# Designed miniproteins, single chains, continued (2): the designs that were tried, part 81

Each design is a single chain, and the fold is of that chain. pLDDT is the mean over its residues in the fold that is shown.

## One batch from the design tools (miniprotein)

Design m6792
Fold by ESMFold2-Fast:
Structure m6792 (fold): chain A 134 residues (1-134)
Amino acid sequence: SSETERATQLAEELLERAMDALFDAVAANPASADALIAKVEELAERMVEQLKQFKEGGEEMAEAMRELARYLQEAIRAYATEGREKAEEYRAKALEALRRLIEIAGELGSIGVVVGLIKQFADDLIAAANAAKA
C-alpha cells in the first residue's frame, strides 16, 4: 500500500542517515569501530525487547531487527578493515532486513509504532557516532 511504501522510504532514510554518521565516525576515528559495534548491539537488543511485547508477529519482527543489527555491525567492521565496497554490501543487506521488518509491521497494522522505534534507534546511533568523533 502507499502507506507501507511511504513508511518504508522514511525508515530507509532514517537508517541511511545513521549508517552515514557511523561510517563518518569510523573514518575520523577508526579505533571507535568496536565501541560503535557494541552500541549497535545494545540499542538493537533494547528494540528487540520492545518488539517482543507484540502478541502477534513480535518474534518475527525481533528476528528481522537482529538481522538488521548484525548486518549494520558487519558494515561498520568492513568499513574499518576491508574497505568501502564490502561495507556497502552489508549496508544493502541491512536495508533488506529493515524492509522485512516494515513489511511485518504493515501486516500487523503497527507501522507507526515500529517506524517510531526505528527513528529512536537511528537517533541514538547518530548521537553515539557524533560522540565517537570527539
Scores: mean pLDDT 89

Design m6793
Fold by ESMFold2-Fast:
Structure m6793 (fold): chain A 69 residues (1-69)
Amino acid sequence: GMMKFKLKDLVTGEEYTIEAETFEEAVEKAKKLIESLGHKVLSVEVTEHAGRKIARITTDKGTYLLTEL
């Protein structure tokens, strides 16, 4: 089934909902969304604690966090 993820712009505080079947698919969708906003993705760091994954996406204009809802 589809999972829901929150993509948060840490500079503006704006939040986006991403739907994907996997965390890896959500990261790819987040990168496409960020690029569509005119930001260049520079790096992606994934961390996991207690079975929950978080992606920290660094861009030329700031950082986004992707978390499971």
Scores: mean pLDDT 88

Design m6794
Fold by ESMFold2-Fast:
Structure m6794 (fold): chain A 100 residues (1-100)
Amino acid sequence: KDALLEKLEALFQAIGEAIEAGRTGEAVRLIEEARRLVLNALEKGLISVQEAIQLLSELRAMAELVLRKAREQGDEESARRAERLIQRLDEEIERLREKA
């Protein structure tokens, strides 16, 4: 669990840095990586449903920042990817809330 949390923390830091630097495509890729890590950890029983909801909600907030930044830069590809990612995260969070 500690190694997982350290990896998630490093990914969250990297996402923030990518957004600040305008590397919107990298930020989308890192959010997808963090999302997969959270869902895999939940499946393995390493985190609770409540912890997974919290982490996915934080990733959703980061995806919204990516969408805003991509739109500011005219990066239509990253904006579309961020919109799809937000939709996917919303569906996953809702599904988990129904299980809680």
Scores: mean pLDDT 88

Design m6795
Fold by ESMFold2-Fast:
Structure m6795 (fold): chain A 82 residues (1-82)
Amino acid sequence: ATPEDYKLMAELYDAAGDYYYNVKKDPEKAAISYTLAGNYYLAAGDREKAAEAFRKSAEIYRNDLGDTEKAEEFERLAERAA
């Protein structure tokens, strides 16, 4: 796989996260999708977009899923990515 392949995968999972969160109203699948997007953005070398994706996951874990431990983990991952 190339960095361009990883970027495309990241963009697809980011869009999937938006779809699950806004259309399907499935915050658990949205958080998982944004997490995968963040990992693929890191593989593509796009640290800024990786940080944004991890922040979206953290926000969902904190506000929709009540998982403070995972929220803090992804907040730290976002800070390290940026």
Scores: mean pLDDT 89

Design m6796
Fold by ESMFold2-Fast:
Order: sequence, then structure tokens, then C-alpha cells
Structure m6796 (fold): chain A 68 residues (1-68)
Amino acid sequence: LSPEQVKKVLESHGLPELTDEQAQALADYLNRHPNPSVEELRSAILAATGVELDEETARAILEDLQKA
């Protein structure tokens, strides 16, 4: 995953625009953890962006990121 792909997916689900640093940190996490759980993804997004997601939104984001 590229940082640009991460930004596009998260923005498509209503998150505010990520900084390049936030997008890079999350892309690096996802490249090291290619099959995260929904809870792991929620924790990673919260750590990188400060945004809390519900489980349904996090699942949809995970599915889109796996297709990117």
C-alpha cells in the first residue's frame, strides 16, 4: 500500500484529509501487517490519526485497503 492509496480510502469513508506523515505511518503499518483484524485496524487508525472508527466502518475500510 502507498500513502496515497491509504489517504484515498480513508477519505472515501468520511475521515478528514490525512497529513503525508499520518498516511505514511499507516501505510508502513499495513505493509508490515497485511492481514490485520478489524480491531487492529481501528487501533492503528486511532494511533496514526486520532480518529475512532466504529466496527462497521473499519471493516469496510479494511476490505477497500485489501483491494488497493
Scores: mean pLDDT 82

Design m6797
Fold by ESMFold2-Fast:
Structure m6797 (fold): chain A 108 residues (1-108)
Amino acid sequence: SAEQQQRLQALLRELQEILEEARREAQYVPPELQARVQELLDQAAAHLEQAQLALQNGDLESALRHLREAARALLEALMLILEGTKDPLRVIGMILRVIGLEIDLENL
């Protein structure tokens, strides 16, 4: 439906914003975690790109799957970023935002 497409588009935008914030925070991750964090953020970015293409094509089922995978990868990255952050409350806030978006995605 048009309403479902609008909701998925809003969730996509919020995940894209959190991804950009996570990329900035990733600079402070311990060296041993940098490669894994980069891998997870790149996985999230790829899934968000696939979700955007699916939404453009009206494939809401594919968009939903990719948004769920993006949120999962982003959440895992943020939990690792939390270990190296100078602002743990900021990163915890981002984690809670992603969890809220995962709940929204399950209720669509």
Scores: mean pLDDT 89

Design m6798
Fold by ESMFold2-Fast:
Structure m6798 (fold): chain A 64 residues (1-64)
Amino acid sequence: SELVSLVAQEAIKMGVPAEVAEKAALRAYLEGKTDKEGLIEALIEEGVPEEVAREAVERAVKKY
C-alpha cells in the first residue's frame, strides 16, 4: 500500500498523468503484484515508457 502510493507519486513527479499512475498502482495492488518488477510492469502496461517506470519505482523504493 505505502510503496504503491509512493510509486504513483514519483511517476506523477516525472510527468506521468495522475490517472495513468494511479490506475497502474491500484491494479498492481489488487493483483498482489507489489514487488519492484510487478510495479514496473503495471506502469508499462498502462503506457508508461520503461525507463520512466523503472526510475519511478527506484525512487519510490529509496523512500519506502
Scores: mean pLDDT 83

Design m6799
Fold by ESMFold2-Fast:
Structure m6799 (fold): chain A 97 residues (1-97)
Amino acid sequence: DLQEILELLDRMIELLEEIRERTDDPEVLEAIDRLIELVEELKELVSQSPSSPQEWEDMLKMLEAILEDLDPEKVLAGLELLVKALEGEVRKAKELS
């Protein structure tokens, strides 16, 4: 399951980069850059301590689905919620490492 989690994180980075190419909104771009940073940090933490619960895989798949089906009117609010969620997970992973 570690390999599947890493593949999901890589896919999220790809989707975030696609969104970044499609927008010139500075707030959206800042949120995307922060999300990519958090995903890369989480990917490094997961690769060092592979005792990830099934809940991470389910959460990442849900986040991927949200990123694939973006509503332009809700994109910034959605990205801000994703940043807060991922910052929380990164913090938890660091404290356990």
Scores: mean pLDDT 66

Design m6800
Fold by ESMFold2-Fast:
Structure m6800 (fold): chain A 108 residues (1-108)
Amino acid sequence: MDELLLRLEIAVGVLAIVVGVLKTLGVLPEEIEQGLDELIATVQAALAALRAGDYARARALLRQALALIDRTVALIEASDMPEADKALLLKSLAAVRAEIERLLALLE
C-alpha cells in the first residue's frame, strides 16, 4: 500500500512540475490548464483520503481523476499546442493513470 501511495505521489508531483513549466512558458490553453489543475487537486484529495483511511471517498476521487484524465487527454490531442509539449503532458498523464489503476485494483 505505502509503496503505491508513494508512486502516485511521485507521478502527480512530476505532472505538477510539467504543468508549472508549461504555465510559465504560456503554452497551456486555459481549458487544458483548468483541467490539469482540477486533476492534480483531485489526486491530492484522493491521497489525503487514503492516508485518513477513507477508502470509499478515495475510490470515488480516483474514479473522478480517471474521468478528468480522459477529458484532458482529448482536449490536449485536439489543441494547437506544440507537439513536444503535448507528448510531455500525455506521457505524464499516462503515468498518473497507471498508478491510479494499480491503486484501484487494490481497493476494488
Scores: mean pLDDT 89

Design m6801
Fold by ESMFold2-Fast:
Structure m6801 (fold): chain A 86 residues (1-86)
Amino acid sequence: DELEKQIRELEKKLKELEEQLKKDPNNKQAKLNLANVLSGLGTLLDLLGKHEEAAEYYRKAARLYKELGDEEMAQELLKLADEVLK
């Protein structure tokens, strides 16, 4: 399934970015890339019907956007997390 392939590719990128951030926790670009990967995983998992997993990824992405000072994106992702669980 093409959707499941996209999810696996994003999961691979997620692990690479998490490892990069363990070595350099203040890398803002890596944090932004990680937040984007997490929100992308949320969207794809929601499309696959995995709504609880999607909500968790949206919440993780929101936390990173908040750390980066993007309060608006953080709030939008928290709203998406709530919406997928309705």
Scores: mean pLDDT 88

Design m6802
Fold by ESMFold2-Fast:
Structure m6802 (fold): chain A 78 residues (1-78)
Amino acid sequence: MTSEDAKTNPEMLELALAIAKLVVIESSESEEEREKNIEKAAEHLSEVLGLDKKEVEERLKNLTEEEALEILNKFLKK
């Protein structure tokens, strides 16, 4: 239940959002399916990271595929 580090760690949040966005894109064939998968990912991430679901959902919707790939590559190449 307690997750102090996840709430205050911006790098972990960005990485989790990037991975979730890429998973949504990979698993979605249509825009409608993509929106549903974003909501499901936001529900799961909000529970795991102890964040507000609406905030996670908005972050996932605003994060582009290109930005998500750059975040993931930055983490992997470091």
Scores: mean pLDDT 74

Design m6803
Fold by ESMFold2-Fast:
Order: C-alpha cells, then sequence, then structure tokens
Structure m6803 (fold): chain A 91 residues (1-91)
C-alpha cells in the first residue's frame, strides 16, 4: 500500500513538472487515498509520519491551484520522504 502511495506521489511530481496541474492533483489525491487505506495497519510512529505526509500533499495542492510549481514540488518531495520513512519504520 505505501509503495503504491509513493508511486502516486512520484507521478504527481512528474505531472506538476510537465505543467499538468489537474493530473498532478489527481495523482496526489490517489496517494492520499492509498495512505488512508494503509493507516489502520500502521504502527503509531508510521501513522504519524503518514498524517504529516497527507498535510504536505494538501499544501502541495494549494500551490498547484496557485500555479506555483516549485512550491508544489517541494511539498510533494517532503511528503514522499515521510512516506518512505514510514515504510522503513513499519518494517
Amino acid sequence: MLDEAIKKIREAKRAAEEGDYEKAKEYALKAMKLMTEAMPSLNKEARTLVIGADFLILVANVFLDLGDTEGALRELENAEKLVEKAKEIQE
């Protein structure tokens, strides 16, 4: 589940880099859905990191709505790192 969420964050980053903000938002929301579906199976520390990543994706979506590609990419990168860390802690 978290691996698929990381993949969707990477797809969102690619779409944002290409200027396809609607596609970037679509992939970001898919990542959030996958993280929410994974949440009940995560330990407390991993869950806290995933909640943090969800917040950063919401911030990234605001930057996409404003046309701020650099802001969106920064927040998506930070979200990806939090989900990767959550995966490591969960294992």
Scores: mean pLDDT 86

Design m6804
Fold by ESMFold2-Fast:
Structure m6804 (fold): chain A 65 residues (1-65)
Amino acid sequence: MPVAVGVAGADQETADRRAELAMRASGGSGSFGVSAPTYQDAGDGARELADKAGGLGTAALASAP
């Protein structure tokens, strides 16, 4: 269990890092501790936005090697 979860966790962590890097590179305004536990969906929204940006970037890189 921990080994399999660890592998999956590594992939999730890499995706999370990429999302954070993409936001920082894009001049992300980051909401460091600015928001209270008011909207967990806001985190999902930011993650989805970063994922879309990351996905597009990855697709672009793969499209033109």
Scores: mean pLDDT 48

Design m6805
Fold by ESMFold2-Fast:
Structure m6805 (fold): chain A 84 residues (1-84)
Amino acid sequence: SNFKKAAEYLRKAAEAARKGDKETAMSYLDQAIDYLNEEIKKDDLNTKANAALIGVSIARVGVEKGDYEGAAELLENIAKEVEK
């Protein structure tokens, strides 16, 4: 499913962020966003997908600012929620 793929890439982004690999983390975030947007295209009121996109946006800002640990923890929590 798109949610399972999004969770997979969110976890990869978290791992890259913990390693300080900003470029790889951002690349995986873009892939997770693409899968979440596929769910939005089916239903723009999909609360799970919309909540995840907001969370990913916050985590992306964290990665850009160098808050790698905070961003990684947020991304792991989002991955758990979208896999439910």
Scores: mean pLDDT 89

Design m6806
Fold by ESMFold2-Fast:
Structure m6806 (fold): chain A 94 residues (1-94)
Amino acid sequence: VSPAQFEADVEIAFGEIIAAITKNFAERLRKQGKFDLADEYNKLAEEMRKKVAEGDALAQQSDEAARQAATNMRKFIDEALKKLKELDKKYEEL
């Protein structure tokens, strides 16, 4: 395994973890009767899982593609964390 492939694997794994936690939180919100907010968290989790699959497929092409996949995943994780902060604010206002 090259350093580029290892870096991509790490970032992709991080994306998978965020997606899983986000989905679990959506399920908890649904149990609390907060259906609209649960749907927003679930939609974000689905978007993250799609980006993880895209990144994994890209990383398998070459070391250069793996570096691009890692960069893309870091950007998507940053954007997802910003969206999660906005959703957390909506939760506090309910």
Scores: mean pLDDT 85

Design m6807
Fold by ESMFold2-Fast:
Structure m6807 (fold): chain A 82 residues (1-82)
Amino acid sequence: IEEDLKELEKEAPSFSDEQIAGALANAAYAMSSDDPELRELGKKIIEILLPYVTEKAAELLREAAKRFPEAREVIEEIIEKL
């Protein structure tokens, strides 16, 4: 998955607000997992995408937190870092 993370870094500046919010919500969900490999992957995705979060993407993330309560705490932490 190192190849996927490298591609994510290259493509991140071209992502839409919906793509940024969706990827971050999925990464937050991975970080709520009991699997250490999924948590590490989620953390790296969040670090790559955090600089590209707009106000619209942040609003979409707040909506995702309501739909995915398992990821809520991590999503709230992402929003606080904005």
Scores: mean pLDDT 78

Design m6808
Fold by ESMFold2-Fast:
Structure m6808 (fold): chain A 64 residues (1-64)
Amino acid sequence: MSPAERLKRGLIGLGVSEDTAERLAEAAVRAGLTPEQTMIRFGKLTETLSPDEAAEKLLEELLK
């Protein structure tokens, strides 16, 4: 299983929409983040944001 597919499935399991999870997983892998690093950053954002809002914010940070 690819790192992107594994990360996408994890994000969906945490309440992220499929389309957003796919975009975030691909952007994270492209940016050189491990699934574990991505999940730590996502988890920090979910302390104040919904799962979809946290994923979208992290996506914006990775698309610089």
Scores: mean pLDDT 82

Design m6809
Fold by ESMFold2-Fast:
Structure m6809 (fold): chain A 82 residues (1-82)
Amino acid sequence: MLSPEEAARKAAELLGLGEDAEIKLKDLGDYEYELTIVDGERVYRGYLTLDPSKGAKALLYDTVTRKWYLVDLDAETVTEVK
């Protein structure tokens, strides 16, 4: 199982962000976290879920493009959500 920091870092990698991207996590309990990723002027905000029954997923809002992305950390996929 990924730690929250490892999962957040993997989400940044799958989004194509740099290794120096800043990660901010807030524990919400029950395997859920508020997640912010900052890479220069690129800012993603959303949620990270590590529930073993649901899989490891991040739902992130790209503040530049104003689009939501579902990052499936188990499948290693990034999908735009409308």
Scores: mean pLDDT 84

Design m6810
Fold by ESMFold2-Fast:
Formats: C-alpha cells, structure tokens, sequence
Structure m6810 (fold): chain A 70 residues (1-70)
C-alpha cells in the first residue's frame, strides 16, 4: 500500500509538472495564434496533445487508486 501510494504520488507530481508546462506553452501559442494565424495549426496540435495526455494520466491514476484502496 505505501509503495503503491508513493509510486502514485511520484507519477501524479511528475505528470502534473509536465502537463502544467505543456499547457502554459499551448495556451501561449493559442493567444499568439489570435494575432498570427500561421501559428493556429501548431496551437491546436499542442492543445490536443495536452488533452490526450491528461486523459491517459487520469485513467492511469484512477487504476492506481483502485489498487491502493484494496
């Protein structure tokens, strides 16, 4: 239980830091895309990548929590 909880905490913390950084970058690209339309495709791709990774992380954290709860 403690080992699983520690692994979950590390996974969540590392993933959150990466997602926060990537999310800020994507948000800046979206704002810049309002001024420069050539950046819109890059901004959309970055946002989709962040959303996909967020969903995957949530599913994995949920599975880890179920294992810890046992």
Amino acid sequence: TEEKLEKLRRFAAEGQAQLDAKGQEAKKLIEQGKKDPSLVPQAQQAQQDVLAETGRRQAEVGAMYEEVKK
Scores: mean pLDDT 77

Design m6811
Fold by ESMFold2-Fast:
Order: sequence, then C-alpha cells, then structure tokens
Structure m6811 (fold): chain A 95 residues (1-95)
Amino acid sequence: MAEEEAERLTEELSLKALEEYIKYLKEKGYDEEIIEEVEELKELPAEEAAEKLEAYPVEKIEMRILGGVLALVAAVGRAILEQEKRREEEERKLK
C-alpha cells in the first residue's frame, strides 16, 4: 500500500466517524451548538479535530469521547505510514 493511500484512508475514516456521530447527536436531540461544533471538525485533519475535542471541558463528555475516537484513527494512520516507510527503506537497501 502506498503512503498516500494510508493518509487518505485515515482522513476518510475520520470523516465517516464524524458524520455518524453527528447523526447520533441529531437523533438523540443534543444541543445545536454541539452539533455545529462537530460539523466544523469535518474541515480539519483527524489529528487537529482530535486536539480540538480534547480541549473541551469534562462537562461535555460527548465531545471528549469523540476526540478519543479520532485520536485513535489518527494514531492507526501514523502507525501504517511508519510501517510503509520502514518497508521502503529495507527494499532500497536490499537492491
């Protein structure tokens, strides 16, 4: 898998997680302010969105849970990219 593909998949998974969470919030009748804030996060990379959600106070536990999910998605994406870089370096040394 190419490095670019791992990055694209990470961003796609982040976007889908945000969209599903927005749907959940709307279905459960959460405050419009919370819904709007999550919708704005769709314009950010997964890592930046996670950092913004981490900054929320403990009283907004829904935002902190979403932040944890996005942080996990970003961490998995980084791990895949690191693995691909190591594989490319090994292949270049063996030629």
Scores: mean pLDDT 69

Design m6812
Fold by ESMFold2-Fast:
Structure m6812 (fold): chain A 80 residues (1-80)
Amino acid sequence: SYEELRREIELARRRIEELKREHGAELSEAEREAVRRAEELVRKAEELLERGGDLKEVAKLITFAEASLDLVLMKLLVKR
């Protein structure tokens, strides 16, 4: 639903801000690029949702953003 996707976008945005706040100094250039891509995907999802676009495409964009964030977190775990 619209409400569910809006909630998922909000959660993804919170994940990005928390990651940048807590781990920003630890990020490599490749990891920073992955975070920037996640931010862009979330922005595109929010814009598509706001204009009443395809909810399946919104979900896909959120999924790709979450996957990018998961890869960054996995790389941070391997460094420790």
Scores: mean pLDDT 84

Design m6813
Fold by ESMFold2-Fast:
Structure m6813 (fold): chain A 86 residues (1-86)
Amino acid sequence: SDIERLTLNLFRLIAVSGEVLLVENMEKRGIALSQETLELRRRAEELIREFRELLKKNAPIEEIEKKVREADETALRLSRLLQQEL
């Protein structure tokens, strides 16, 4: 169902939000992060914002899922860079 699909995509986006919060916490603790890592965090935040806008305008579920995939890919890249910087 569309509700089930939306719920699964919301859980995926919660994971992306967790990665963003982790980077914010690292910055607040004075951990030196690369410019690329900070740019990916900003990109992830932008994708989360765009997801919310798609929900507000009742966009097709396929468009919402595509946006969540872009957010997941960005979070995966961010996670890989964090592993290299730590």
Scores: mean pLDDT 85

Design m6814
Fold by ESMFold2-Fast:
Structure m6814 (fold): chain A 70 residues (1-70)
Amino acid sequence: SDIDKYVDQTLETMLQLSETLSPEKKQQVLNLAGDVWHYRLDYFLYHKLSPQEVKDFLDQKLQQVQQLSS
């Protein structure tokens, strides 16, 4: 689905941005990636979230990772 592709793209981008980071910052990226995984499960298993809410959440988490890498 479109959301699955968006989640996968977001996670790949987060991991790519983490490549040159310190171990401490890499752990912060892993924690943020964990948030993305839990939000994806809430969307697909519990139907608590709209597709737009999922995208907004993913964009926010990606921005947090980008700030860690800058």
Scores: mean pLDDT 78

Design m6815
Fold by ESMFold2-Fast:
Structure m6815 (fold): chain A 58 residues (1-58)
Amino acid sequence: DEKAKKIAELEKQRELGVAYEEGRALYAGLRSPELAAKKRQEREKIKAEGEAKVEAAR
């Protein structure tokens, strides 16, 4: 099932993207609390977009 494979790949890419942004948010927190808050917002947006892509593929 091509659909199932595509969904699995999108979920894997989403998880990798979230982990990467979490690392960036942690790094920003070492520099400024304001930057950390901004990076948390970006992470939530990326997570929501990733979930929307997975749902669209279903």
Scores: mean pLDDT 70

Design m6816
Fold by ESMFold2-Fast:
Structure m6816 (fold): chain A 77 residues (1-77)
Amino acid sequence: SPEELERLLELGTLRALKLLIEKKGRPVTAAELAEATGASPALVSRLLRRLAEEGLVREIPGDPPRYELTEAGRAAA
């Protein structure tokens, strides 16, 4: 059902946050997170951009871009 899919996407978001915590003190790429989660790099990039818009992660410009948890993101994990 749509509700079940929404719950699974929320769980996936939480897992991405936990992986960012595991990489604390260093910015990580979407590709590193994709390898750790088994998700596609495209999906992980989309979720990380959403989390950045919500203030839970900070995007560091680059090619490729890198991400780290904000203080709010660490509290929410």
Scores: mean pLDDT 73

Design m6817
Fold by ESMFold2-Fast:
Structure m6817 (fold): chain A 63 residues (1-63)
Amino acid sequence: SSLTSLASEIIKEKVTATPEELAKLLDDALSFAEAFAKGSNSPLSAKDVIWGVKLAITVHELE
């Protein structure tokens, strides 16, 4: 799936985030997902990226 498409869908769900802020959160989420994939010796899946983005948004909400 396209990261741009993913970002658009998440913006619809998270009204308080701008596209620029979401891009930063996406980058952080991708770092988490990449670390997980590297540990498992498997490529990143869309599900892993979505999970990572949701986690990054949750962490941002708690700060």
Scores: mean pLDDT 59

Design m6818
Fold by ESMFold2-Fast:
Structure m6818 (fold): chain A 94 residues (1-94)
Amino acid sequence: KTEEEIEELIEKIIEEKAAKSMNEEEKEILKKRIKEEIERIKENPKEVEERKEKLRKAIKEAEEWGKEKGLEGIGAIAELELKIIEWAEEVLKE
């Protein structure tokens, strides 16, 4: 894929999956994070898979702890990191 095609796919994913509540600055940060993750997947896909599994565990632990404390959204950052990896993988599948 060309860099232009990758950029268009990233923008499409952001608009479809994350864009509705984000301002332009936040969208640019997300785009940069997705691009960085695409490069990590290309260089070391095994380490990316291991990181995804760690993030899934962290999200579950955060949700369980949050439920005990009556807190919501404490897993939100880990959930966003996992979604960024998944969106990067989706771009590469196209």
Scores: mean pLDDT 77

Design m6819
Fold by ESMFold2-Fast:
Structure m6819 (fold): chain A 92 residues (1-92)
Amino acid sequence: EEAALVEALLERARRALLERGVAEEHAPVAAELALLGAAAMAALGVSPEEAREAIRRLGAALGLSEREQEAAVEVAEELVPEVAEALARLEA
């Protein structure tokens, strides 16, 4: 189910962000940002450079530190193959 796939990806992102030192209170927002960035790269053909810049700008606007912004960028890149697989599964 779509909701279950999104929830699993968000939990995976949240755990990866916590391991990178993102504050627990910021991890949910950072996970959503990382997943959106991964989806933009996987589904919309957004370049890694454009996705990184968007994540940093949105992260700053949402109160993430520069270190937390970089963690969200790294996690977004790690999620690209998993998001691509989830999208393929939904289409199949």
Scores: mean pLDDT 84

Design m6820
Fold by ESMFold2-Fast:
Structure m6820 (fold): chain A 105 residues (1-105)
Amino acid sequence: NAEIEKLKDKIMEIVVKAANELLEIFKTQDPEKQKEAEKLVRDALRKIFDEIEKANSPEEMLKAVREIFEELLEGLKKIVDDETYQKAKEVFERALKEIEELMKK
């Protein structure tokens, strides 16, 4: 199923780009909070990779990414300041929109 594998690769590219944007945003935090936030992002990225690999439909992929992003945002809310949290939320909203647009074919 070459088409599903190609979609998985594109979704993973979007997710990795979002993760890199988050790591840049976190540089404004103190070193301890930055390390905690970076660990949450790395753990979320691993979960997304695992779920995307297991997924058999575009709907399953989108659901997995959305649920893991929501979990990650809940964790980040406890660690980062309100401005950083809002920027992180915007990164996730853009990534989800890119994935949704990719699926509309």
Scores: mean pLDDT 86

Design m6821
Fold by ESMFold2-Fast:
Structure m6821 (fold): chain A 77 residues (1-77)
Amino acid sequence: MEEYLEALREAVEAGDVKALEEAVGKIVAWAQENATNSELLDKLLALARKLLEAKDPEERRALAEELVKVARELLKE
């Protein structure tokens, strides 16, 4: 998981949309397989969708930061 969160951070900083999509996909797949908290899972999925739809770099950064926070909360379970 940590490798996927780091890849997401790097993709956002580089503006690499393909790397962003790959990192988000891996985070979502991990969360769907491992999450027990349905509210946090739903929040992560909503953030992932918004992040992939975002066109503004500042919006992508904010959404990615929130996604990382939710993913870290899921990791603590």
Scores: mean pLDDT 81

Design m6822
Fold by ESMFold2-Fast:
Structure m6822 (fold): chain A 96 residues (1-96)
Amino acid sequence: TLPVSEVARELGRELAERLDLGEQVAAGTISGEEAEERALKLGYSREAARYLALAQEYVQRGELEKALEYAEKAARLGALGGTVAAIELRRKLIAE
């Protein structure tokens, strides 16, 4: 059996990467292409990765409501990055 400490460290790193991707998407600090590539590397489906890329593109356009729609679509496909992006985007929309 794998040592629990090694499993915990790996899961913690993967979780941190998924959280960071969602935060970067909501912040508009990466390109849509980079968001899609990072999502695919994290093992997300192609559909979820494309929704995260679309959310990112809409953030960069200032279209936060459309960005939220695509982040929520990614979240519904089980992408934690989509859930994180949706939370951050809702927070930005409320803070108007």
Scores: mean pLDDT 82

Design m6823
Fold by ESMFold2-Fast:
Structure m6823 (fold): chain A 94 residues (1-94)
Amino acid sequence: SIEELKKELEEEFSRVRAEIRAALAAGDVARARALADEFFEKVEEILKSTDDEELKNLALNLIDQLTVLLGFHDAELAAEAARRAKEIKKLVEE
């Protein structure tokens, strides 16, 4: 169901967020980047494959939250995430 998919996405985001925080706390920027890129890829796949507006809105909101999280720890990684988020958001407009 769409409700189950939304719940699974939120649970995955919570896990990824915790792992990114741990990586950044350890100074492992490369791991944080890889984890962020994997989550952005998952969101991109969701946006390309779903017609559910609530699921799309949740996915977009989660990438915004991820970009904010990265911005608190590393300016270069935050800039990369912001550019990736902008490209993903174009998929909703086309």
Scores: mean pLDDT 84

Design m6824
Fold by ESMFold2-Fast:
Structure m6824 (fold): chain A 80 residues (1-80)
Amino acid sequence: DLLERFKALFPELAAQLEEAFAKMYEALKKGDVKAAWEALLSLQPAVNAYLLQHPEKIPEYQEIMAEIMLEFQKEMKKLE
């Protein structure tokens, strides 16, 4: 599960990750890809600050983001 993997990578951000993922999936269910992307971007300042302190986590973060982008692509295909 992407959320659990993300929380394991960024334990200090667990609550923010749960909130952002809930909003992201709610938006995706409505076909609002823009709102889903904005929910994900709300995490970016905190994630960037964490990665500056833990650059060794960057490759795993990139893998998680690639999987998230795949979910966005699935929703875009549904919208035609």
Scores: mean pLDDT 78

Design m6825
Fold by ESMFold2-Fast:
Structure m6825 (fold): chain A 78 residues (1-78)
Amino acid sequence: VVDHAALVQRVFASYGHRLPPAVAAALAAFLRELRARGADLSSPETQARIRARLAELGLDPADEALLDAVVLAYHLLR
């Protein structure tokens, strides 16, 4: 079984962002929820939800590197 929180931490570190374990776990849970709903990451509605979640976790929702890290983590969780 892949540790999804550890995977999220490694992906974000590759984009220059060091996530606290609690934030990585929250993002991993959020990404699993998006997958369960069949969310399209290219959709403006899904991108808006991702940006809102990043802001709730204290991250900059306008940071392109954070958005790229979210997309990569989502695909690797599959």
Scores: mean pLDDT 81

